Designed miniproteins, single chains, continued (2). Designs and how they scored, part 89

Each design is a single chain, and the fold is of that chain. pLDDT is the mean over its residues in the fold that is shown.

## One batch from the design tools (miniprotein)

Design m7070
Fold by ESMFold2-Fast:
Structure m7070 (fold): chain A 67 residues (1-67)
Amino acid sequence: MLSGVGVRTVEEAKEVMTDIVRAVADRHGLESARESARLIGRQFVKKGIVDEEQAREIVEEALRAVE
C-alpha cells in the first residue's frame, strides 16, 4: 500500500517509534526494545509509511534515545 488517508509522516513515525521503544525498554529491557523497534520499523516499510533507509534511521534514533 503506497498511500492512505491518515497515514503517518516520517516525523510522526519517529515520535511513535521513540515512545514505544522507551516503554518497552522500561518494562522489558534494552534487548526487547531493540527487537520491538526492528519489528515496528519493518511494519512501517510494509505499510508504505517510510522506505527501508528511513525505517533504519528511525530505529537507530529511537534506540539512541533510550541507551
Scores: mean pLDDT 75

Design m7071
Fold by ESMFold2-Fast:
Structure m7071 (fold): chain A 93 residues (1-93)
Amino acid sequence: SEKRREAALKLTSAGFLVIVARTEMYLGEPKEVVIRSLREALRLVEEAAELASEEELPEVIRAAERVAEAAEEVGDEETARRARELVRRLEER
């Protein structure tokens, strides 16, 4: 499925951006730089959620949880809140 491939690529890119954000944080980059990477990761997870079938939801939920955890660690309350809300919505599907 085209949608399945697109969702997988978005989740892979989001995962990479979370690693980038964590690396930026450990290197002492400005908070705004870390937040930009996490916001982009969340955007990709949100887009993957729209493409995901029921079978793919666990992977999307895990990606959203990872974004939430990284956002909580850096103090990006808005990204953390949005990621946690996405997890809640997907678990109720």
Scores: mean pLDDT 88

Design m7072
Fold by ESMFold2-Fast:
Structure m7072 (fold): chain A 84 residues (1-84)
Amino acid sequence: GEEIVEELKPEAEKLKDKDPKESMIKLARQIAERLKKRPDKIYQLTAELIEERIKLFEQGKSTEEIEKEIAPLKEEIEKLLEEE
């Protein structure tokens, strides 16, 4: 996790002066892209979760609707964490 944080520090700093909502979406997309490059299933599922949240949010879905739509993916991540 720390390598991804270090790689994103310069990008996060560039976004400080922009709309917080737009900046958070851009940063989340960059995190998801880096996670997709990892071979571990948990990183792949976490990337999918981030991308799906962004997609639904950009579609104007409410927080409650987003949480409902991503619930199956969130459950898969939680199951992987509980088995280790």
Scores: mean pLDDT 71

Design m7073
Fold by ESMFold2-Fast:
Structure m7073 (fold): chain A 62 residues (1-62)
Amino acid sequence: SELEREIQQQIAAGMSEADARLLAEIGKIIKENGEVPTDEIIELLRETGNEFGARRLEEHMK
């Protein structure tokens, strides 16, 4: 898919797979919902099963 191609490009550019997938998922949420608060992005990440990404983003916002 286009999303997987973007993830692989970020990994090839030196980003970790976890960070590349997190950024791609955040980008998807923003495209679908517009600008949303970080708390809503964290909740949506959890709803999609990306608990690791949700925790990682929470730690960055502390």
Scores: mean pLDDT 73

Design m7074
Fold by ESMFold2-Fast:
Structure m7074 (fold): chain A 71 residues (1-71)
Amino acid sequence: SAEEEVEKLSKRLLAGSPNEAEALALLERLFEATKKAKDKSSGLAALRHLAENHPSPRVREAAREALEELE
């Protein structure tokens, strides 16, 4: 399900992706899964955490843009 995909991607991203390109690709997948989920709350929480806490400025910016698109 989209909810299972959100959970899996959130755990992978929050565990610390060592590669910025990999983190950006996983974030794009998290964004798409969150769009498809009936309950967006978990995906939005994960994106908010990434926007505030991820060590890569590019990943933080991508997470902010995803949040704006999702409301």
Scores: mean pLDDT 81

Design m7075
Fold by ESMFold2-Fast:
Structure m7075 (fold): chain A 92 residues (1-92)
Amino acid sequence: MEAEEEAKREFEEAKAAFEEAYARFQELFSQLPEEKQQQFLEENREELERLDALIQEARDAYEAGDYRAAAAKLREITAALERLIEELEKRL
């Protein structure tokens, strides 16, 4: 009847996807020259600030035991990271 373990498993799956996307983002970002890295950060500052806020919200939800909400936030973060990855690839 209680599906807390299912919600936690969903969170773990979402976290794994997030970690994979974040690692990919860091790999691509590190391939840019320093000047282009700074320009990318400036052009995407608002989106990056929103991602930081979403990461904090996901962490707060997890610490509160709301694994479903945490997983949902992680999926949002992963989708945003995929868009940033596409933008980085376009600039390489």
Scores: mean pLDDT 84

Design m7076
Fold by ESMFold2-Fast:
Parts: structure tokens; C-alpha cells; sequence
Structure m7076 (fold): chain A 85 residues (1-85)
């Protein structure tokens, strides 16, 4: 359902914030993930999914060496896409 998609996206974003803080990512990136989470709360599931896709791509470019973070982000995105239909 659309509610399941949105709950999953918000859960993924929360996990990414926690992991980014644990890994001591640059504050600017941690802030970007937090801003993405806050925006996603007020968006439709479709809009939140597109926002998550954009964030995942940005993280891959900014911190390509953070393989565990990027893997978790990719897996979360794929699961959200599978939940849409």
C-alpha cells in the first residue's frame, strides 16, 4: 500500500541518519539526510520515493568509499520500489 511505501522510506532515511552519524560523515551530508527526512514526511509516497532516489545518487557521488552505507541505501530504495506495485 502507499502507506507502507511511505513508512518504509521514512524508516530507511532514519537508518541512514543514524549510520551517517556513526560513520562520522561530513556534517553537511548528515544535515542533507535530515532535511530529506523532514521533507519526505510531508510528501506523497511517490514524491518521497523520488526524493530518496535523488539522495541515494548524491550519497554515491559524495562518499563512494562508504560501501556499507551505500549498500543499505540501495537496498532500502529497491525495497521501496518493489512496494509501489
Amino acid sequence: SEEDVKRHILSVLEGLIILAELLNLPEELIEKIRETYEKAKSMSPEEALELLKELVEELKKAVPDRTSLNRIADEGLKAAEELVK
Scores: mean pLDDT 86

Design m7077
Fold by ESMFold2-Fast:
Structure m7077 (fold): chain A 84 residues (1-84)
Amino acid sequence: LKDQLDLTKANLDIFKSVAKDTDPAGVKKLEELLKKMEEEVKKNDLFGAYQQQYALTREFKKILDSDPDLAKKYEEALKKKQEE
């Protein structure tokens, strides 16, 4: 679970680097969901943590589906980060 949380944090940081100025509301909502996931992990509530991860993933997909230009920038940033 910690690996999933760490991956989610890393992906959200990359998203923030391309989205913070264009979709601050979307970024804030994803940050709120991430904090809820962190709280569940801290409580050792594995099921609750997975529920928050599912909600975060669903919201992330909605944001990317609604803005193809942002989705393209995010994918490019992910590829660059993986190759470094």
Scores: mean pLDDT 76

Design m7078
Fold by ESMFold2-Fast:
Structure m7078 (fold): chain A 78 residues (1-78)
Amino acid sequence: SMSIEELLEELGKAIAALAEATAVALTRRLIDQGADPARIREVLDRVLAEIERNGDEEEVAAARKVVDAVYAEIDRLS
């Protein structure tokens, strides 16, 4: 089983890979394991800022959709 720290790292990777379904599933696992939703939001904001710094407009738009889906899952489960 993965630790909360390992799941947060995998969530960041899933967002960078634009893997929405994977990112949502990892978010569910994080909350099921008792992760603080504020820590998840911090990772989302950090990874999105990295993509905005390094990516093109299409990559940023796609990443924003993934981040929005994860925020929606947090709101649904909180």
Scores: mean pLDDT 85

Design m7079
Fold by ESMFold2-Fast:
Structure m7079 (fold): chain A 57 residues (1-57)
Amino acid sequence: DLAVAIASDVVSLASSTSLSATEIATILAAKFNISLATALSAAKNIDAAKKLVAFVA
């Protein structure tokens, strides 16, 4: 899913800049015009996936 891939980049940038999860969710909600709840769910899912990949790789 391209939207998930794009959101992953936003999460990576936010992590680098020390943004909170709420700030990340707000950016995703505004960027993709989705609800804050959906953005929070997506942000958590991407973060978990990135942690798993980093741990395995």
Scores: mean pLDDT 62

Design m7080
Fold by ESMFold2-Fast:
Structure m7080 (fold): chain A 73 residues (1-73)
Amino acid sequence: MIEITYKEKVGDTIIFSTLGPGNNMAFYEKKKGEEEKFIAGITGLGVTSYGEEVKGKITVSQDNKEKKLFIKK
């Protein structure tokens, strides 16, 4: 399952998520002219319902900082 949170435009980024085994989620970003980059992952216990902010135990590959992510159903 792939969900898109933002649209790609000139200078904009697409963020999308995939749902894996155990309800683990991986989040990726794609900028125009670049390949997708992994930005965050959360475990099944850390997955929120769609339409909620994802907080707390998110690992960001770029800077190791906690990042808020929003998924719409």
Scores: mean pLDDT 45

Design m7081
Fold by ESMFold2-Fast:
Structure m7081 (fold): chain A 56 residues (1-56)
Amino acid sequence: SKEEKLNKQGEATGYTAAEIRKIGLELDGKEITDKEIQDIIKNGIKTTKELVKKAE
């Protein structure tokens, strides 16, 4: 599935797509789009704070 592919790409960042979505919801109350998750995963952001900022 699309989410399985995103999760595999997330191995480089140490986060899955589902984990990135949860972080966004907990810290910013926003639902992160699949495109934003792909961009975050590819860029290998360092912290959960940066994950939330990229979701904005």
Scores: mean pLDDT 56

Design m7082
Fold by ESMFold2-Fast:
Structure m7082 (fold): chain A 71 residues (1-71)
Amino acid sequence: SLEEKLKEAEKVLEELRKRIEENKDNPEKVALLESAIHTVEGMVNEARKTGDVNYIDQGLDAAKFILKRVD
């Protein structure tokens, strides 16, 4: 459901913010993580406007790619 996907996106945004705190001494990793937050927030907004959960899945895929890259 849209509600369940929105909760998943909120949890991922929280994880991204935690990773920023953990990587404070690495500005390149922080920039990538901030980009992922921006992408997820934008996709969540589109999902809210359209009711299409596929936007959230796209945002989460982008976030997972960035999380893997900063590890």
Scores: mean pLDDT 86

Design m7083
Fold by ESMFold2-Fast:
Structure m7083 (fold): chain A 90 residues (1-90)
Amino acid sequence: MTVKETLDEILELIRRHKLSPAQKEELLKRLAEIDPEVAEIFDLAYKAEQGDVSAYTAAAIHLTELELQGRDLKKIVDIIRETIEAVVAA
């Protein structure tokens, strides 16, 4: 999975689930407890989905750094997806 494919999938998850501001805050809290770096990626992706081009660029850079450190981008997407599904179901 490329950095662009990863980031675009996260943006699609945010759009598809139509996350409320309250759901976003709960997601950030839960993700920060699981992995603070994934929480940062999610926060940037959420801002990018709202039209913040600088947040998209920052998220892409951060994902690139994580991939270079040997982190699996698919696992990052899976953590975000599973946490979104848990928060939306609540």
Scores: mean pLDDT 86

Design m7084
Fold by ESMFold2-Fast:
Structure m7084 (fold): chain A 78 residues (1-78)
Amino acid sequence: VREAIEALLAAVRAGDKEGALRALQQLFNSLKGKVSDEQLQQLYQLAGRFVDAMDAGDTEGALKAAEELGRAALQALS
């Protein structure tokens, strides 16, 4: 999970939209069977905010959303 979060943040900082989407997919694959359906739904909502920020060209908003998603994913596993 941490590796996927680090890859996501690195891709966003580099402006690599394809890399960011790939890292996001890896993150969700790593969470399968490890979090509740309610936690997974919350994480999908955070991922949606991230994608919206990326599509808007809002790099600062995308970084903030990616950091919030990463914290929520780690908290769900704690």
Scores: mean pLDDT 81

Design m7085
Fold by ESMFold2-Fast:
Structure m7085 (fold): chain A 82 residues (1-82)
Amino acid sequence: DPLLPSDEEILADLQGTLDKAVEAKGVEASRYAVAAAILASVIDNFGSPEARQRAAELLKEAAEKSKDPNVAEFFKRMAEIL
């Protein structure tokens, strides 16, 4: 699909968004979590099996590093669905 970025580009954007989410708290952490969920959803629906596995790994790592416990739980659940 020429309207979608590559798996590699989306995974890079996901990593950058997750890095910001794990350091944030409150409303800012929730905003980054929503942005990460949108990127993960694009990979889930349009990405390769390898990209889906990598996205799940990134979300699991982010869950372990997240300072906000609600964001940590959200990323853990998202990783389990991918």
Scores: mean pLDDT 84

Design m7086
Fold by ESMFold2-Fast:
Structure m7086 (fold): chain A 67 residues (1-67)
Amino acid sequence: SAEEEKKRQQALEIMKQQIEKAKALAAKLGGTVTIDYDPEKSLKITIEAQGKTLTLEFSIEDIIKAL
């Protein structure tokens, strides 16, 4: 339906915003970011900085359910 397509597009925009925030954070920490992004399945972000690793993982279905 049109409403479910809107939720999907909103979830994709949220994923895109999280990628940009992660890149900005990695840059501020003098670290690196690895993005594994499938717009039909999931987003995995790994930030490595100062000898530490932070991993964030989301499925698109989980984001849609949260909307």
Scores: mean pLDDT 84

Design m7087
Fold by ESMFold2-Fast:
Order: structure tokens, then sequence, then C-alpha cells
Structure m7087 (fold): chain A 64 residues (1-64)
């Protein structure tokens, strides 16, 4: 596995956990999305951390 992809996946999971704390009514949905995005980064090293974090932000914003 590429070291950068593993680090990006770990950062996406951590960010998802932090974001879930800001949206307690949608915590499980945000956590599940974070895990799916981390898995996507591990499978596709062309997926950037910026794209992953942007997807989580868009999801959380849509849940307001």
Amino acid sequence: MDVQSQQDADQALQYGTQLAQQYPDHQQQILDAGRQIADAIRRDPSLTLDQALGALDALADGLR
C-alpha cells in the first residue's frame, strides 16, 4: 500500500470523527461516510485528501 494513501485515509477518518462531533444529530451518518471515503482512498490512490474532505463537508452541510 502507498504510504501517502494510508496517511490520507487516516486523516479522512480523523476529520470525519471531528466533523461528527459538530453534527450530533447526524453523527452516525457522518462517521459512516468517513469510513467509506477512507476505504475509497485506500483502493484508489488518485483520490486526493482535498476531494475526500470536500465530500465530507458537502455531506455535513446538506444535513443542516
Scores: mean pLDDT 78

Design m7088
Fold by ESMFold2-Fast:
Structure m7088 (fold): chain A 72 residues (1-72)
Amino acid sequence: SEEVEKENEIVEKLAKESSELLKAGESKEDVLKKALEKAEEEAEKLGMSEVTKKDTLELVKETVEFLAEAHA
């Protein structure tokens, strides 16, 4: 669906940006905070439903936490 496509686009974009910040030596905590803040802003700008927004934020969080563990 269109909502799932937009959700995946946000996750992929923020995963790439987060990976770059982690490689640059930013803290896991700061990277996660920035990614979640951006995800919320992007979801709000796109007018996502509350359910889709929550799902998008959860996916971003899980993805960034996984990347942070891999870079630890």
Scores: mean pLDDT 82

Design m7089
Fold by ESMFold2-Fast:
Structure m7089 (fold): chain A 55 residues (1-55)
Amino acid sequence: MELTAPEEVLREGVRLVVRGEGTTAQVAERLGVPPSTVGRAVKHYLASGKISEFR
């Protein structure tokens, strides 16, 4: 998966979504990235097993 934003921004987005701090669209707006970018980051971390770091 290709990520189109800095890793630290995407990790924060994944954390917010996983913890229920907002929807993918709301988190994407706050980070200044497309909603699809946040969704792809969540999928990327889920596939790599790293999603467990945010639970």
Scores: mean pLDDT 69

Design m7090
Fold by ESMFold2-Fast:
Structure m7090 (fold): chain A 92 residues (1-92)
Amino acid sequence: MEEEERSRELFKKEIELRKDKSLSTEEKYELLIKEAEKLKDEDMKFLLEAEKRVLTTGEEPSEEEVKRLEERAEKLRPVFEEEVKEQEAELA
């Protein structure tokens, strides 16, 4: 599905950014938000902005934000599993 393809591209970007030790958590989120904008994934952009706000301000996420994050995580679980499998194949 197109949504899964966009999510896969975001996960690849997240993995690349996670490996970069020179970037702060805030900078990584800013780059991920930009990537979501390029992919026109408005829902993921909203969730990334919410996560960044929670991490930078210490503010608790709203019930709606938590629900959306849970729904997104469930949708992305098979995409994440596939990416991990591909990386394990490259390392083997």
Scores: mean pLDDT 69

Design m7091
Fold by ESMFold2-Fast:
Structure m7091 (fold): chain A 75 residues (1-75)
Amino acid sequence: MTDEEKREALKKEAETYLSQTDNPYAVELGKLLKSLTVEQYLELVEFAQKLGKEEPDISEEEALKKLLEKAKELL
């Protein structure tokens, strides 16, 4: 994946979360994603993949809260 492809992926991910206007955690995560570098975004993706493998039964709300905390740590 090129740096341009990584930036496009980050932009699409941010737009997806921002479109969930009825979910304040998703909107906040989408805003933070726009502030992340490509490297920080890749660390967040790795964290999300690990979270899904280690806690497959995690609720969407709890997963979003953990992703939000990780994104804040990366900034």
Scores: mean pLDDT 78

Design m7092
Fold by ESMFold2-Fast:
Structure m7092 (fold): chain A 70 residues (1-70)
Amino acid sequence: GDELLQKIAEKAGLSVEDVRKARAALVSIEVDGISLEEVAKTLGLSPKTLSELIKRVKKAAEELGVNPLE
């Protein structure tokens, strides 16, 4: 829930809002099969920027021992 998002944000050095965007993007890519490029366009971000946010969130979640999609 929200507490997990805060922990990931602190570990990644990101805002909770950026973590929420990255998690929503991960769900769209991994669950719905949408491309990184299409998700980035929908969010008004470059694919590179979105990829970097996703990478930071995944790394922080791994270091915390949690699934970034939960």
Scores: mean pLDDT 80

Design m7093
Fold by ESMFold2-Fast:
Order: structure tokens, then sequence, then C-alpha cells
Structure m7093 (fold): chain A 80 residues (1-80)
């Protein structure tokens, strides 16, 4: 499953930073789904409910697929 793949994913600091910067850029360019995803991921990280690697994996999934609903569902399943 997507959630299981995310749980087992590891990122380098450069890969993590790259994913975040790309999502931020999309948000600033007017992608409202990217903006919502960015806020939700930041909230989950602040609450300690997901790891940085999990956040980067979710972001990369959205960047590649543009499947906002699947990305958001994955966050909620990881947080639950």
Amino acid sequence: SLVEEIRNTKYTPEQYTGAWLRLIALSLEGDKKAEELLKRVQEALKEGKITFDQAAAIIDYYLETKDYEAAFKAIEELVA
C-alpha cells in the first residue's frame, strides 16, 4: 500500500530539502492543493505524528502524481 511504502522510505537531507522546496514553489505559484498539503504536512510534523522521511515521501508522491486525495489520505492514515 502507499502508506506501507511511505513508512519504509528513507531520504537523504538533500532529497528531503528538494521535496520541500518543490512543494513550497508550487504553493507560491498558485497550486491551492500544494498549499493545503504543505500546511497539513507541517502540522503533522509539528505534532510529532509523522517523520521527516514520511513527509518527503508524501510530498514526492504528490509531485509525481498530482493525486491530492491519495496524499492527504496517506497523512491521515499515518497520523491515526
Scores: mean pLDDT 82

Design m7094
Fold by ESMFold2-Fast:
Structure m7094 (fold): chain A 60 residues (1-60)
Amino acid sequence: SMKELELLNEQSVRAGEEVRRWMAEHGQTIRAGQEDVAVQGELVRLAREVIERMEEEYKK
């Protein structure tokens, strides 16, 4: 329905804002990850944790 599409759009916008904020807070780690595979692995793990937290929040 249109209402469901509007809610999904709002959730998408909020998710984008949360990701942008998270990236700003972890800018140094993100830059280091471009040069080091181990740091990149840690960055992927952190990103997964953020996504899982967001999904849990928006499912409720």
Scores: mean pLDDT 68

Design m7095
Fold by ESMFold2-Fast:
Structure m7095 (fold): chain A 65 residues (1-65)
Amino acid sequence: MSAVERVARHEVEKVGRKLGLSEEEIEKLLATLKEKGYNREALAEGLAEVLGISKEEALKILDSL
């Protein structure tokens, strides 16, 4: 596992705990990040899909953390 993947996993698990995400939801979010290159846009898209919200709402949640 690369350093970027390790840091991304730690941050996603931290966000997931704050938002009450399941292990499966965290893994889906990580899969989206791996596919789309570990950037804020990919994190927002994955979070929007997992939570069933818009990408705009996901970005607002990330800004509030």
Scores: mean pLDDT 77

Design m7096
Fold by ESMFold2-Fast:
Structure m7096 (fold): chain A 82 residues (1-82)
Amino acid sequence: SAEIEELIEKAAKEAVAREGSTDNSSMKAMLELALRLSRLPEEEQERALERLRKTMKELGASEEHIEKVVEQLRAMIAAFRP
């Protein structure tokens, strides 16, 4: 959906801004994305995670940072499931 795609782009930009930074950067888009994905089937979750990886890579994030962010998002999705 367009909402999920916009949220992925916003979350990717927030995550890339956090690479190498010690600032208390907002995680709002990441939290919103996790909540939305927790309500979707696993196949939709995996598609969104793959899009997040590709978007972060296009924005210049390191592979190490991308994996860290994806694992963080997976943990948030799991936390929002009953």
Scores: mean pLDDT 79

Design m7097
Fold by ESMFold2-Fast:
Structure m7097 (fold): chain A 61 residues (1-61)
Amino acid sequence: SVQERAERVIAELRAEIAASDNPTLAATLQDLIDAIRANMDDPEKLARLTDVAERLLAALR
């Protein structure tokens, strides 16, 4: 489900924050986590935010 994908990307974003020594990147990733959590009840917005998070994670790896 989109919610399962969202929980997975939240965990991956949290791991990137923990591994980062860049405070601007860490803050940006935290803002994205907060946006995903705020939209858990909106499947369309959640899907868009999850897609953005997956693309960002791919770019960081």
Scores: mean pLDDT 85

Design m7098
Fold by ESMFold2-Fast:
Structure m7098 (fold): chain A 89 residues (1-89)
Amino acid sequence: SMLERLEAVVGRLLEAYEKAYADQPELVAQTRAVAAALLAQIRSITDEEEKLNVMLGLLGALKEVAKHLNDQETLEELEKLEKELKEKL
């Protein structure tokens, strides 16, 4: 599913973020907690259009993180997923 693909990308970005901020374990832990809470919220949405719109909002934030980390591969994957999500709306 598109949600499973989004969750996989979030996991990869969190791993990259931990590597980039290895000297700031508290910041990493807070970021992981926020990501987990957002994914849990998306999973709880029963309306498909609302779920897709929330996922699109999260994708925008994830693209900014990928740019900040200079993770071009993840950025390209997020842009592809964003296009596919918009085609379903």
Scores: mean pLDDT 81

Design m7099
Fold by ESMFold2-Fast:
Structure m7099 (fold): chain A 98 residues (1-98)
Amino acid sequence: DPQAVEQERQRLRQRLGKLLLELTEKIAELAKDDEEVSRALDEQIGRLVRALQRGPEEALEELKKLEAFLKEKGIMTPEIERILKELRRVLEELLKLS
């Protein structure tokens, strides 16, 4: 059913937007005391948002880079890790529908 596939795509896109907002809020709180890290994270999130407009493959690549950066800076929390894991799952589901 083509309508069911499009409805699923819209559901996944809505979930993606909600997760991205939650991720941005959590990262901003953790980086608030480090202007250099905050600026770098704003740039990383901007690249992820831009990649999301191009497609799930590009978004997955940028998500992987963001995850690596967060681990390098020691900012990775269990909450952020959970959000990133769910973002990756949603993007993988979108890719399967492409």
Scores: mean pLDDT 84

Design m7100
Fold by ESMFold2-Fast:
Structure m7100 (fold): chain A 87 residues (1-87)
Amino acid sequence: SLEDLLAEIEAVLREGLANGESMQAIADRVLALVAEAHRAGVVSEETALRLMQAVLRAQHLAERGRLSLEEAVELAVREMRRILEEA
């Protein structure tokens, strides 16, 4: 379900932050979850692309020092929640 996907994404983001993982490693795991959800028919291609764009944007801002890792994770959670609520 979309709610289960959101819970899995939020868990990966928060666990990665808690474990001191790089934003690249966290983003790669989220991208894999989104790709699997699309293959399983849980999300449309449009929704999958929007989710991928949201996590990649958060990664870019963190890697450029525009946001802390914590701020980037919270931005990704907020944007992906909004996208899935609109799906």
Scores: mean pLDDT 87

Design m7101
Fold by ESMFold2-Fast:
Structure m7101 (fold): chain A 80 residues (1-80)
Amino acid sequence: MERERLEELIREAVEKLQKIIEMIKNNAPVEEILKQIEEGRKIVETALELAEKVGDAESRSKAQVLLDQLEQLEEIARER
């Protein structure tokens, strides 16, 4: 149950990351990009907390990488 939820959260975070990348490529408004980044960050933080709670080091590592990628995308969006 918790494992399935964690996998779903990671999948949702990856899908959100892909959407953000497409929005940046299509010159979407910075406000909309930042809103999607904030939503993605909440998903990743929830996944990170759940991975820590269940002791899933691999999923925790994946969530951390996604969080780092979201931070890089935010910097790119703000520099426009």
Scores: mean pLDDT 84

Design m7102
Fold by ESMFold2-Fast:
Structure m7102 (fold): chain A 82 residues (1-82)
Amino acid sequence: MTPGDRGDGMFRRTGRDIDRIIRDGRIGGWTPDDIRGRINGHIWRTYGIMFGYFIDDGDYDGRDRIGRRFGDMNTYYIDRIG
């Protein structure tokens, strides 16, 4: 698997994890801020793992692209938790 293939798989998995966080948080009566904090922490933790893969491969452009994708994902979900 290339770092890009692994990044795409991890990005899709992160989306599914966020859906679970939202569902479980709503069922559990968590505040929107609690849900946002958990989403933000999960996204950036996952990005840190992907960053390492691209650095190990020397693919700095891939690192920057995946970072932007995770940033966009974070903004998308944080804005929609209300």
Scores: mean pLDDT 72

Design m7103
Fold by ESMFold2-Fast:
Order: sequence, then structure tokens, then C-alpha cells
Structure m7103 (fold): chain A 88 residues (1-88)
Amino acid sequence: SEVDALIAELSSPDPAVRIAAIDRLVALFPQLSKEEATRVAQALAKLVKTETDEEVRRKAAEALKELVDYAAENDWYDVIEAANEAAN
């Protein structure tokens, strides 16, 4: 799926590819299933924790906040819990 390919791109050695993947994932938020949103939230939370590039880390943190806010609006608390677990 496009979501799985974009999650894989978050591990690209090129920071520009990682940024583009974050931006594309954000554009897909309204189209994500709860299961896809959970995987994206986990991937973004891990990226925030491990990322050494300041711009990529900032964009990942902003995207994660937007996804958490979106999940809360849909009562997808499992997505929020998954993000918190991955951040630890």
C-alpha cells in the first residue's frame, strides 16, 4: 500500500525523502483507516525519538501532533496509546 511504502521511506538515508514521506503521510490522514493511523503514529513517534536531523525531527513531531489530534476527534484512543508506547 502507499502507506506502507511511505512508512518505509521514513527510514531513507536521504533527509529530503524522509521529509517528503512525512508531508505525503499528513496529506493522507483523512483517508487512513484506524489500523493505518496506528502504524503511522508508531512510525512517527519512533522517528521523533531516533532522528538526528533537526528539520526532519521537527516535521515528524508536528505530523505526530496533527495525527494525535485527528485520532482524538475520531475517538481513536488506541492510536494515541500506540504513539505514546512507541515514544518510550
Scores: mean pLDDT 86

Design m7104
Fold by ESMFold2-Fast:
Structure m7104 (fold): chain A 87 residues (1-87)
Amino acid sequence: MDQINEVLSDFENGKLTTYLTIQKIAQILDVPENDLIEKLAEKLGVEIDINDPESIAKFFHQIESDPELRQKALEALKEIVEELLAS
């Protein structure tokens, strides 16, 4: 939990990109990065093709370019972490 809270804090403060945040959370929770990407896109209401690197890159660019979407992504990541730890 402490490591995840630090990662989420670094994301909130702009010290970590969306991709690096997902990578670190995936490593801590021992889950596939693609599972977190799909869950994040679902919670944000964004359709992505997980098998298309351009689709994923566009999704990350949208989050990094929009402060409101970035804040929603932070909230969604907190919910995803809570859901994964509850099971």
Scores: mean pLDDT 84

Design m7105
Fold by ESMFold2-Fast:
Structure m7105 (fold): chain A 69 residues (1-69)
Amino acid sequence: SLEEEFYEYAKSLGLSDEAAKEYARIGVLQYEKAGWSKEEVKLFIEALAYADKGDTEKAREIVKKLNEL
């Protein structure tokens, strides 16, 4: 499923099971309701993963890339 794809991606970035489940669910809503691409959702999840690690500079760079799509 799409949610499972986003969950597995989030887990691959080092997110906890709880965070990965929440972000995958949000990602499905962004894809289905807000018209985001899978690439945009994956960038969103990646930015959250870096923010959770305290790497706010890298998270900010990814958000900039997302805004340019």
Scores: mean pLDDT 84

Design m7106
Fold by ESMFold2-Fast:
Structure m7106 (fold): chain A 74 residues (1-74)
Amino acid sequence: MPSREEVLARLEELRAELEALAAAETDPKKKQQLQNLIAGVDTLIEWLRRGALSAEEAAARLDALERQLQELKA
């Protein structure tokens, strides 16, 4: 079971990667999709900080966001 701290660290790392990708992206559709993923990460960080999500639930949602990013890279 991942700790809350581990999930938060992973979310912050993903957010930084998404921001860098969005800044470098020239395709407006891809850039919008990257910005939507950033919003998803921000929501998870907020809910996890408020105790509205368990670390396990947050990790599952994080995995879904990572899959969406992989689809954008394909």
Scores: mean pLDDT 84

